# Designs tried in a protein design run: designed miniproteins, single chains, continued (5). Part 76

Each design is a single chain, and the fold is of that chain. pLDDT is the mean over its residues in the fold that is shown.

## One batch from the design tools (miniprotein)

Design m18799
Fold by ESMFold2-Fast:
Structure m18799 (fold): chain A 62 residues (1-62)
Amino acid sequence: SAEDLAAELIARLRAAGLTLSPEQRERLRQLAEAVVRQGLDRETFYRLASGILGIPLARLTA
């Protein structure tokens, strides 16, 4: 599910015309694993991903 969580966000960003670097994709995968391991929710994942990607949270949840 961590892989699915990261893949879902990457797919949504791609559909919106945003392309992530391999480094950004790997960071999101690692973040998703940490979030799932800690029992944190999807909202927390998106909030932290916003910081990692430098993309406003509103753009990630649109």
Scores: mean pLDDT 78

Design m18800
Fold by ESMFold2-Fast:
Structure m18800 (fold): chain A 69 residues (1-69)
Amino acid sequence: SADEVIARIALQEARELAEQGRLVEAAETLVKASKHVSPELAAELLREAGRLYEEAGRLDEARKLFQQS
C-alpha cells in the first residue's frame, strides 16, 4: 500500500541520517511521515523516532513520542 511505501522510505532516510550522526533529523523524518500513514504504522514510526531521540539525549521528546505510540 501507499502507507507501507511511505513508511519504508522514511525508515530508510532516517537510517541514513542516523548513520551520519544526525539523530534528531532522523527522528523528525519519522515524526513527519507518521502524519501521512495509518495509525498502526504511525505508532511504529513514532516508537522508532522516540528511540532516536533517546539515543540523541532528547529525553523529553522521546517520552512524548513513546506516550503517543
Scores: mean pLDDT 88

Design m18801
Fold by ESMFold2-Fast:
Structure m18801 (fold): chain A 92 residues (1-92)
Amino acid sequence: GMMAAQGLIDAARAAKEDGGKVSVRLEGDRVTLTIEGAGEKARNAAREAARAAEADGARATLREDGDTVTLEVEGLDATSLTAVVLDVIGLQ
């Protein structure tokens, strides 16, 4: 549970370091992190976050469309979801 949340936060932070834009969306127990203008750091962090989430028993879907990276993680608890949303908003 915690590893999935931390991976999403790390990916959002990497996106900010690359000068990209990051947004987060909640749909039930699913969180979607969208990175626009993703550089190499953001892409690598998103790929690591997807692997960490799956290793932690969550379901991760990673999509890379041009300069946009979308990472969707399902199966997070409410506390982890809240932490991701608050931390990602704080990085905008």
Scores: mean pLDDT 79

Design m18802
Fold by ESMFold2-Fast:
Structure m18802 (fold): chain A 56 residues (1-56)
Amino acid sequence: MSEEEAERLVEEIRRLLEEKGVSEEMRQRILDAAERAKEEGNLVTLKAILHEVKKM
């Protein structure tokens, strides 16, 4: 997996959470899950998190 691709997905998730005004508590939980998926090289989970955030 490209580390650059995982980093871009995490940054897009962070940007969308800020744009949507998600609470700090929920934002931290989602970002923690995204960082874990990035560390594990799990792009499928990162894309799933991004999809869920887009639907908020």
Scores: mean pLDDT 81

Design m18803
Fold by ESMFold2-Fast:
Structure m18803 (fold): chain A 61 residues (1-61)
Amino acid sequence: EIEELIKQLDSEDPKVRLEAVRKLGELGSKDPKVLQALVAALEDEDEEVRKAAEEALEKMK
């Protein structure tokens, strides 16, 4: 599931990327792959995706 969610962050559809970021945040996984993927999403072209990445990282504190 985590690997599939990370793969969805490479989607051309910002709605798919947004959902993947939110689900990764809900999992709260401290896996380095998840953290790196969420950090990369902070630089996404879509404003909602960037905001969701910030919220996901905050949930992991």
Scores: mean pLDDT 79

Design m18804
Fold by ESMFold2-Fast:
Structure m18804 (fold): chain A 93 residues (1-93)
Amino acid sequence: AVELAERALELAERALELAKEALELAKKKNDQEAIKRAEELIREAEELIRRARELLERAKKEPEDKKLLLEAIGLVLRAIGLEIEAERLLKEL
């Protein structure tokens, strides 16, 4: 669970950086729809980072908890999805 929570955090932080890059590019292009989407991705990534940090602290205390393992898997999958969306937005700009 700890390793998956750490992976979710790393992926969420990468998604945040990509979303921030997309926001800067969208602003330079004056693309209002892309600006709005990038801001939404930033908010989602920041929420995911917070959740991953909370889960990581819980997993360190209870490393054999199967519920924490399932939560960590869910956060990893969500982080991958955000990274894909951020990369797609960057390519469309």
Scores: mean pLDDT 82

Design m18805
Fold by ESMFold2-Fast:
Structure m18805 (fold): chain A 60 residues (1-60)
Amino acid sequence: SDEEKRKLIEEFLSTLAIPKELHEAVAEELLKRYSMEELLNNREEVTRDAYRIAFELQQK
């Protein structure tokens, strides 16, 4: 189940304007925050959160 979630997140992040070097860290945060159902059904919220996480990681 976690492998399927990770694959979904990786494919999803590849469609966003997030630097590849941040994909693993963003994916780990999304895995902690969202279920598979939420990742599939709350796409706009997940997109917003992914960009926010990436932005915060770049500030550090």
Scores: mean pLDDT 81

Design m18806
Fold by ESMFold2-Fast:
Structure m18806 (fold): chain A 83 residues (1-83)
Amino acid sequence: SGFYLSLGRGYLARGDYEKAKFYFEQAIKLDPDNSRAWRLLGETYERMGDYEKALEYYKQAIRLNPDNEEAKENLKRVEEKLA
């Protein structure tokens, strides 16, 4: 799953959100408990403007790892956009 996370992050950084989604979804299929993969999938949907999906995936990342500070910061930012 580390390989797919690295690929997804590379595509996310250059704005290829469809490929980023694909690789983060593959990482989650291999390891559904990977809080970091769920956070990165949330970031991908946020950059695409799908704030409802971003919230869903950030909440999942926090549920799997309550110490995921990046997911908590991302959740707060998106909640403020939807208020």
Scores: mean pLDDT 89

Design m18807
Fold by ESMFold2-Fast:
Structure m18807 (fold): chain A 85 residues (1-85)
Amino acid sequence: GLQQALEAIKKLSEEEKEELLKKLEKIKEEALKNLEEELTDEDVAQALAYLAEKGITVAPDASKLEVLKKAIELQYEEHKKLIEA
């Protein structure tokens, strides 16, 4: 019946959510690992603009690495919330 179909979909959805969260975590880890080798001034400027749009203030003395880490972590949290919703 319909109830059995809904329960099956919910169970599959939970397994798919776990797989998506694992993939997202891996993408975050790989992005953070590669960060030091691919830092451009343009990437930092885009990261600062993204953080500012989201209402996040970065310290004036923050390194390029710290700015990009904050942007990556924020993107991860936003995507995680979308997957969990």
Scores: mean pLDDT 72

Design m18808
Fold by ESMFold2-Fast:
Structure m18808 (fold): chain A 72 residues (1-72)
Amino acid sequence: EAHYNRGNALQNLGRHEEAVESYNKAIELKPDFAEAHYNRGLALQALGRDAEAVHDYQTAIQLKPDFAEAHE
């Protein structure tokens, strides 16, 4: 979706705060979007918001357990 793709582009540009906002919109439209939760976690980690990043990673794994097997 457009918000998720925008978030990815912003993250690549180092615009982490704006990336988080775009991922928030993607998640609002699709709450079970595991990839959006994971990538928001990466952006939050870049901002030093590590506790929030961990929560997003855990949410992504819960939504898509195969994701944990692929990435752990």
Scores: mean pLDDT 80

Design m18809
Fold by ESMFold2-Fast:
Structure m18809 (fold): chain A 94 residues (1-94)
Amino acid sequence: SLEEVLEAERAANLRAAAELLREAAEAARAGDVKRAVLLATAALILLAASGDTEVAKEVLELVRKAEEAMEAGDYERAAEYLEEAAELAERAAE
């Protein structure tokens, strides 16, 4: 049914966002700020497509904290925020 297709697409978008956020965390740890921001932005687009506004809002707040940490040169802290964001997206897909 259409409802089953839409629910499967939502779960797939949430899982894809989680994977992108984990890749963003690895980029942040490596000091690749440009790659980390691009991957996190792609994840936010997929979260918006999922329709889960609460998860999208929480992930956006964590991404902003990660950006502030990267700007301060604290790449490990930025990666921790991005990993927390990935866990939120993955949990929402369950």
Scores: mean pLDDT 88

Design m18810
Fold by ESMFold2-Fast:
Structure m18810 (fold): chain A 59 residues (1-59)
Amino acid sequence: MSREDQVLILRLGGLRNGRRLTEEEAEEAIEQAEAGVSAAELAEKYGVSAATVRAAVEA
């Protein structure tokens, strides 16, 4: 699956604290996940669910 699809999944995964992720934030989150940062930590940092982060990374 392409990076663009992973970014799209993460951005469409929902709103937390009333904001959507930008494309840059979503791309950074995927890069950090690939570097070994946990889905739970990324979920807290970017305000999305851990399940959404896992879905985007595993796509």
Scores: mean pLDDT 72

Design m18811
Fold by ESMFold2-Fast:
Structure m18811 (fold): chain A 80 residues (1-80)
Amino acid sequence: SPLEREGGLLHTVTGLLIAGYDFEIEWLKKNGGDPEKIAELEAKRDKLREIHRKIVEAFSLPPEEAQKVLEEVRKELDEV
């Protein structure tokens, strides 16, 4: 299904973005990075985790509802 392929792609991309933020946050913490910058990155990571949760939940929804959630997810990803 096109919807399943889109959901799978968004799931993968969002997971990779979370991993990237985790790496940068950890690097900054180990190297005396700015606490305000760390807090900003943690807030962005937390938003990505919430988006990722919505994608996972969409896989259990009827197709019409899942499509609406994935449209919202695409918009939210552009805002991170």
Scores: mean pLDDT 87

Design m18812
Fold by ESMFold2-Fast:
Order: structure tokens, then sequence, then C-alpha cells
Structure m18812 (fold): chain A 60 residues (1-60)
């Protein structure tokens, strides 16, 4: 299990990022707490990093 946390400037940016990850990776656990997005996956570190990068790009 791999967990990556991404912090955004606003809750709206975090929600946009989380939505993008859920849409691309529906089997991942994606949690939004304020301006923070936590992504958990059993797949691989590479996959978890890819999801985090997607969240950053879409959340901006």
Amino acid sequence: MYTITVKFKSKEQAEKGAEAVKKRFPDFEVKVEGNTVTITTDASVETAIGAALLAIGEGL
C-alpha cells in the first residue's frame, strides 16, 4: 500500500485535483481534507506518483 499527500492553496483546487484522480483511477482511495488530497493505492509507487502529479496538474 502506497500513500501520497498533496497540499493545495485552496479547498477548491484540492477538490479539482481529487476529482481528476478519481475519474482516471476509480479503484484508488482518494480523500480530501480541507486543502489536502491523500491518495492511497496497492498498485505501485510509480502509479501513486502518477496520480499525485495528475492531482497537482488538474488542481491548479
Scores: mean pLDDT 80

Design m18813
Fold by ESMFold2-Fast:
Structure m18813 (fold): chain A 62 residues (1-62)
Amino acid sequence: SDVAVAMIMRELGISREQAEEIVRLARENPEGLSREEAERLGKRFGISARQVQGAVRLAAEM
């Protein structure tokens, strides 16, 4: 999971804490996040819903 956290931080320019939350959500949601959940997180993290969904998918594959 440390590798996924580092990659997400680098790719999205978000904090370690935010990247760790994405990794936890990927474990809880193996099918990915809904559009609404991704939009909420994107707003909170200052990134797009598409970037959130991509990061969750990446984390789930690792």
Scores: mean pLDDT 82

Design m18814
Fold by ESMFold2-Fast:
Structure m18814 (fold): chain A 75 residues (1-75)
Amino acid sequence: MEEFEKILEKLRELAQKMFEAYNKGDVEKAKEIGEEALKFLDEAIKNSTPEQQEFLKKLRESLKKALEKMIEDAK
């Protein structure tokens, strides 16, 4: 229960840092933070219930799409 909330809180923190780096024009740092968030999501998925896994997988896909868009826009 509290563990899942902590996972979501850490993801929010990573997303915030990624967003701030991107807005400052630091695409490289935003990419690094995004990759860290993807790894964190992979670990969280392994340690979650099936219902939580479905939710986290959707978050991972959204984050991956956002990261791909940032990379494409910087090219």
Scores: mean pLDDT 79

Design m18815
Fold by ESMFold2-Fast:
Structure m18815 (fold): chain A 78 residues (1-78)
Amino acid sequence: SSEVEPLIATLLDPSAPAEERAAAALALGQLGDPRAIEPLTRVATDPSAPPVVRRAARDALASIGGEAGAEALRRAVE
């Protein structure tokens, strides 16, 4: 949907407040659009991302689910 692209942009924006990035991650999880899996996985596995954003990205991957979402979450928690 047209909503997923702005949320991905916010999630990946290092200048956005951590709370806004975390909210974007959770919204992506609720939308369940598989286009979010790669950006969420990138953030969830990035040690330089704020802990609140990494946690929200993992929660979002779990929320999206499916085979691709489950594999991405497994990779993020390893």
Scores: mean pLDDT 82

Design m18816
Fold by ESMFold2-Fast:
Structure m18816 (fold): chain A 60 residues (1-60)
Amino acid sequence: EEEELKEKEEKEKELEKQIEIGVEKVEYAVKLVVAKKLKDEEEVKKYEEKLEELTKKEKE
């Protein structure tokens, strides 16, 4: 039963953020794979750090 409108709003905001983070994670994962194939260590580190940051945001 829907007792609090606030509970639904929080769940919707969480889903929207999860979708946005998911899309960004896919983008950076693809870039990371490309960087690894090219053996560009600077780009690999950059995209790994970005993926860690996005994973941390997803966990919040």
Scores: mean pLDDT 76

Design m18817
Fold by ESMFold2-Fast:
Structure m18817 (fold): chain A 103 residues (1-103)
Amino acid sequence: APKITVEAFKGTAKAVVEGAGTAEAAGEAAARALEAVGPADRIIVLAYKDGRLIGQDVKEGPASAEAAREAAAKALEKAGVKADKIEVVAINLNAEEELPVSV
């Protein structure tokens, strides 16, 4: 079974899938990242094989598991090979809810 690890920082969550390099796995990782960070406005998908970056794609606008699947599919098409690791980064460009009340 693929391992999914999630790291969340203020306004950003990164989910890493090891052992599966598919668009579906990227969608699952994105769902986990969004649970950690909340709403996000950008998804970045990075596909790796043997520790080397082989493809990447970025989706702007509301982040979703579906957007991550589409980005992963494009990244993998650019690579032309199967990945063994996928990183999904979800970014909240506004990050307002994580700030102490400013007003």
Scores: mean pLDDT 77

Design m18818
Fold by ESMFold2-Fast:
Structure m18818 (fold): chain A 115 residues (1-115)
Amino acid sequence: ELEAALRRFQAFLALGDRPYYVVGFGEETLADDEEWEELARKAIEKAEEAYKNLTEEQREAAIKAIEAFLEAVRLAADPEAFREHMKKFVEYAKKANLAVEGESGNVFVAFPVPR
C-alpha cells in the first residue's frame, strides 16, 4: 500500500530550456505514461506563464503548496498523513493557478528548481 502510494507521486526534472521540478499526484495506479508526460509538459507551460504574473495571494498559495509537499515527503512513512498533506498541496496549487488536471484525476504542478 505505501509503495503503491509513493509510485503515484512523480517528481522529475523537465526537459527544456528552463529547469522545473514536476510533481504528480493521483488515485490512478495504472496511469498511461503518455498522459503523465503530457500533464507534466502542460504543468511546466502553465508554471512559466503563471510565475511571471503571480498575485501576492497566488504567491502565498504557491509557498503553502511547496510546504505541504515537503511535509508530505517528511511524513511519507504514514500513508494517511502523506495523503492528507498531498491533498493540501493540490488545493494550494489550484489556488496558485499552477495545477493541471488530467481526465484520470491526476494533478501535476511544476516548480522552478532552486539555485
Scores: mean pLDDT 65

Design m18819
Fold by ESMFold2-Fast:
Structure m18819 (fold): chain A 57 residues (1-57)
Amino acid sequence: MSPEQKQQQALELLKQAAEAGKQGDVEKAQQLFQQAMEVSGMSPAEAGELMGQLSEE
């Protein structure tokens, strides 16, 4: 998978994590956040920053 495809998949997972967090589903949010990091190779700091941007949209 190309770096661009990995980034797109990670963003989708982070978006789902942000939505789960809004619903109070902390377990699902954490699981999706972890999957996004595994797919993209992002650090927790990078993934958290992107999720923060997605959660305000």
Scores: mean pLDDT 76

Design m18820
Fold by ESMFold2-Fast:
Structure m18820 (fold): chain A 80 residues (1-80)
Amino acid sequence: SELEELEAELEELRKRYKELVKKNPDMDPVKVATIALLLAGAEVDIELARRRPELREELLAAARQSLENVRKILEEIEKK
């Protein structure tokens, strides 16, 4: 399902982020904070989408956008 796909992507990006921070301890703290906040926001949106069917479309769209932004930031850091 779409919810399961987004939950899987969230977990993938969380692991990738943790590995990247561990490998690059001198990474820009603003980027670290930004990724952490986007991941937290996506988690909240996915959880609310599960509980609130009336808000599901909006919340899943917001979660998808947050995860896409995380992916782009991670790719930029990894490519350097």
Scores: mean pLDDT 85

Design m18821
Fold by ESMFold2-Fast:
Structure m18821 (fold): chain A 71 residues (1-71)
Amino acid sequence: SMEEQKERLIEEAMAYYRRLKAEQPDMDDRQIIQRTANWIVEQADKLNMPKEVTDEVLQRFVARVAAELAA
């Protein structure tokens, strides 16, 4: 389902974010977030996700990162 695809993409995006942060510890969180967001858009495009769904994934990804940084 589309919901399962959204959840999977969000989890993959979080894994991508964490890996990039570990590989580039001196890079600003803003830059890491932007690179991950660009990757999300590319993956969503390959999956033919509607823009509204891609926007939801991006918003949820940003919320997940904010929660992780606050911990």
Scores: mean pLDDT 88

Design m18822
Fold by ESMFold2-Fast:
Structure m18822 (fold): chain A 64 residues (1-64)
Amino acid sequence: EREEARQRADELIKKGEEAYKNGDYETALKYFEQAARIYEALGDEEHAKKAREFIEKVKNELKK
């Protein structure tokens, strides 16, 4: 369960990065938010922090 949850979060980060690269910022935000919640639930502070940094970056793009 714990390992599968981390793999899911890792896949969500990849999907978010792909959406971000394509300019689909709303989709990227959804994926990064889901990944951040999973990493936070796992106590994986380093990956949760990185996901939150992506969320911040996407939100700044959406304000433009």
Scores: mean pLDDT 83

Design m18823
Fold by ESMFold2-Fast:
Structure m18823 (fold): chain A 88 residues (1-88)
Amino acid sequence: MEKEEEEVLKLIREAMRRLDPVASNEEVPLLVGGVLRALGELLDGDPVGALEALIETLRELAERSENPELREVAEEEARELEEKKREL
């Protein structure tokens, strides 16, 4: 469990590093909200639920954003996280 929690925390950090430089001020609250939701799931002992929350947030950003760079990065990150979720 602790090892899976550490892995999920690294994935959350990587997602933030990739999305932060391309997210606009209007998109940041949605991204932050998704990260907080993922952290909440992780604190409840659900690393899979944490990744699911993050994936849902990234897909919502990709669907709602008018920024093509953010949409591309969010879609790519969501796909990578789905693959990582299968390894847990």
Scores: mean pLDDT 81

Design m18824
Fold by ESMFold2-Fast:
Structure m18824 (fold): chain A 65 residues (1-65)
Amino acid sequence: KEELVPKLIEQLKSPDEETVLKAALELGKIGDPRAIEPLREVVGDPSRSPEVRHAAGVALQRIRE
């Protein structure tokens, strides 16, 4: 069976904005530190929408609590 966290990390790379938003929010809820670097990449990616980058930033804050 596929682990959830690696699947969500792959979904952060999706061209579909809704998929990326859902993945970022779920990774923030799970709080797995494996998501920290992938979420930082999304925050620093200027090709992503401000909404996507904001969601990734919120997820990072949730992981750090």
Scores: mean pLDDT 80

Design m18825
Fold by ESMFold2-Fast:
Structure m18825 (fold): chain A 67 residues (1-67)
Amino acid sequence: SVQQAKDLIEKALEHLAEGNLDEARKYIDQAYKLAKEIGDTSLIEQVEQLKKALDFLEARRAARAAA
């Protein structure tokens, strides 16, 4: 349902704010799958923005670890 997708997005945002990138990825992936199944373009766009933000943060974490 739309509400389930929104709840998953909220959980992803909570984990992103806490720096829990691995948990955020799990919730983002679940939200993306559900948003696509629903066909809600607004939810899909919101989750795609979160995926881009997470990818940036994961790359930053990897760069810091490699330095």
Scores: mean pLDDT 83

Design m18826
Fold by ESMFold2-Fast:
Structure m18826 (fold): chain A 65 residues (1-65)
Amino acid sequence: ELEKLLKEAIKAIKEGDYEKAKELLGEAAKLLPKELHPLILEANQAIAQGDYEKAIELLEKILEK
């Protein structure tokens, strides 16, 4: 479930659907341990700043854990 949400968020970012990506990240955050919440927050901040490559890298790091 979490892996699917993160993969869908990455796809949404690549497709330019940043609103959908933020919604999916909100759902993923509810399933993540508190220790990993800073990575989701940083990914959302990167999207807001237009740094989509950084957002994708952060989400890929969560998928590796």
Scores: mean pLDDT 79

Design m18827
Fold by ESMFold2-Fast:
Structure m18827 (fold): chain A 58 residues (1-58)
Amino acid sequence: SALEEKIAALLEELAAAETEEEQQRLKGRIYDLLKEAGASAEEVREVGERVQAIVDAQ
């Protein structure tokens, strides 16, 4: 889906982000996109876990 494609692209950008400012901007964009799409609590949690894993690995 278009949402899944956009989320995947933003997660890739987050993994490449080297500054806290870039990480916060990309995290904000990801959560805004989920909110705009009316994502379920389960979908938000799943994406949130992926975001945290990427940030923790940096």
Scores: mean pLDDT 81

Design m18828
Fold by ESMFold2-Fast:
Structure m18828 (fold): chain A 66 residues (1-66)
Amino acid sequence: MSYNEKVDEQITSLSDEQLLKLAAFLARSRGWAVTPENIRRALAEMAKQLKSMGLDKAAAKIESLV
């Protein structure tokens, strides 16, 4: 409970620039070129994953960037 609450708050407190940096790292881990399109895809995948984990605040913030 407290760990998931901290993760949700931490991701929600990240700047758009920091979230884009994380999306770029995810894109690289998939073997994708770091392009705006692939960053958008990575953001969408991150939001979907967070939502499935119950991190709804973090998911909503990332969804706003897609």
Scores: mean pLDDT 79

Design m18829
Fold by ESMFold2-Fast:
Parts: structure tokens; C-alpha cells; sequence
Structure m18829 (fold): chain A 73 residues (1-73)
């Protein structure tokens, strides 16, 4: 799905921004990167998981990243 690919990239860019511009601690950055990689792996390799479920997981990650951005900025 192009929408899933776009949302994965959006989350990746936000993690990179929180790391480089907001100086989010490396252990938290790594935890978010691991979570995003897990969602991407499921989206690419697990046909039992629906696109709707993947999109919901990506939305949840985005909300967590937005909360950190608000706390740090």
C-alpha cells in the first residue's frame, strides 16, 4: 500500500527530527526505530495482518512521537 509506505516514511522522518533537532535520548530513539521497523516488517511479510491494523499501529506511533515533540519543544 502506498499509504502505508507514506506513513512509515512520515514516522521515520519524525523520529529523525526528534533525534537531531530535539535531542531525544538515544535509548528512546532506538526504541521508536525498533517499533517502526517491527511495524514495517509486519506490513511487508505478514499476510495475516490487515492493512487497517498496520495503519492503526502507525497512527499510534505517530501520536506517541507528537506527544514527545510537544514535551521537548
Amino acid sequence: SMEIERKIEENREMIDELSSEYHLPEDIVQAFRNQLEGIENVAKNDPSVSDETVLLQLEGLKLALELYRMKLG
Scores: mean pLDDT 88

Design m18830
Fold by ESMFold2-Fast:
Structure m18830 (fold): chain A 89 residues (1-89)
Amino acid sequence: MEEKKKEEAKKLYEKGVEYLNQGDYEKAIELFEKAIELDPEDSQAWFNLGSAYYALGDYEKAIEYFEKAIELNPNDEISKRNLEQTKKA
């Protein structure tokens, strides 16, 4: 049962990345939120959720989600860089 949830989360995440790359940030957010509901330990889903909120100008939520991504993966230099840039915005 847990493997099925992670597979479903991965598919939602991949579709979210497609919308993020197309600039459809609202749809990307919906898909990433569903992905993290199924797999809340996926640091990349939290990072991309932060990136989508940053693109929409919601810097407070972007900071929150980048901090969550770093909490799950403290060696993620990309998330750390994005957090610093967002705090300056």
Scores: mean pLDDT 83

Design m18831
Fold by ESMFold2-Fast:
Structure m18831 (fold): chain A 90 residues (1-90)
Amino acid sequence: MMDNLLVRGLREVGVEVTVGDDADVSAEIPPIPSVSYAVELLRSVRDTIVRLARERGRVTFHPEFLRLLKRYEEDEQVRKVVDEIVEEVR
């Protein structure tokens, strides 16, 4: 199971999180990803995550998206954006 800061935060506020190739939230991951890419990606999908969490109580993430977040989950900018998403869903 892909356990990262976003998945944990969403589950703590009562959102059902699932993982699959036919995902609500996915991204084209560049050959060499960066913290800046992860931050921009989170900002680009923030509204979608919040909407689906509030309207359906569930969000399905692509495994590649979750792997990118796991790689950078200790970065302060990534953590800040994740915290903002989780608080907006709360």
Scores: mean pLDDT 80

Design m18832
Fold by ESMFold2-Fast:
Structure m18832 (fold): chain A 55 residues (1-55)
Amino acid sequence: KKEEIINKAKELAAKEDDPEKLAKKVRELVASEPDLTDEDIAEVRDAVLEALNAK
C-alpha cells in the first residue's frame, strides 16, 4: 500500500506543475490511507521532491 501511494505521488508530481496544487493533491492522497505512519508520509514527501528534481 505504501509503495502504491508513493507511485501515485510521483505520478502527481510529474503531471502537476503548480506546487500548491501538488501539495494539496499529495495531502489528499496521504489522507486517503490512514494506516500510513509519520515515516511513511516522510517517504512520500521525499519521493515527490525527488520526482520534481528529476524534471
Scores: mean pLDDT 76

Design m18833
Fold by ESMFold2-Fast:
Structure m18833 (fold): chain A 82 residues (1-82)
Amino acid sequence: MSPPEIDSFSPEEAVEGMEEMVRLAEAGAKKSEIAARGSAIILGVMNDPEMVRKVKEVTDALLAGDIERARKLVEEAREEAE
């Protein structure tokens, strides 16, 4: 059954995506752009509920303006992805 594995992110790819979201937020990107990127990452990791939760927590923190919280969550996810 499709979609194929090509549409899935590795844990490291998901973390890289979250790091890019933090960078965009620090650069003053629109909340809609942050939300869209978060949704794309979630679709790539939908088979991993723990990673989905982490991506959602990072996205929610960035949408709330808590960049520091988002950075800490990404660092925690990075350690687990290694």
Scores: mean pLDDT 77

Design m18834
Fold by ESMFold2-Fast:
Structure m18834 (fold): chain A 86 residues (1-86)
Amino acid sequence: SAEELAEEALRDAEAAIELAREALERGPGRESILLAIAAALRAAGAEFLAEQALKLDPENETAKEALRKAEEARELALEALRLASE
């Protein structure tokens, strides 16, 4: 259902934010690169699920929140990857 997709997207987006923040806190190195990649992949998955939920129910507030958080996670993950790769 739209609700199940939205809830899964929200969980994945929040997990992606946590992974990206951990990568940023660790600083440059291999572990931070792997965390940043994991965050980016999780964020992409969350964005996809949130978009599918919104196609089924355009007014779903959970899906809108999930999409917003997925976009935040993606930006944090890309910044974490950039900094970790130095």
Scores: mean pLDDT 88

Design m18835
Fold by ESMFold2-Fast:
Structure m18835 (fold): chain A 49 residues (1-49)
Amino acid sequence: PWGSLYPAIEVAKENGFEDEAEEIRRLLEQGKYAEALQKANEVFDKLEA
């Protein structure tokens, strides 16, 4: 159900947000999906700014 978050991790890495990308991955592995989504949105907000 969270498959779209994996492409988000790759986009974050490509744009220099490697630490945030790894945190999102760890949150997903821990089953903390809401926190992973929050982190992904934070990264995307920075990318769009």
Scores: mean pLDDT 75

Design m18836
Fold by ESMFold2-Fast:
Structure m18836 (fold): chain A 92 residues (1-92)
Amino acid sequence: MEELPKEEALKLLEEGERAAREAGNEVQAKIALGAKYYLEGDYEKAAKYFEEAIKLDPNNLDALENLAKVYKELGDEEKAKEYEKKIEELKK
């Protein structure tokens, strides 16, 4: 069980963001930015970028699942439950 070093994971996320932007995939670019800030422990910035992703694609399960996770880390159980409910509705 080897975890990628944080620096290597951040580099891959930065490359993923650039590739998504070059492909015109703004949703994926925002998700990569959110994941980068989550890995850095900046949960407030992570939430911001995942929220921007769901503004572009409200049914994006990756962004919604990451938002629920981020709000749990922030201790905002009400917002976490809101996104968990949205995920459940989309899986019906």
Scores: mean pLDDT 81

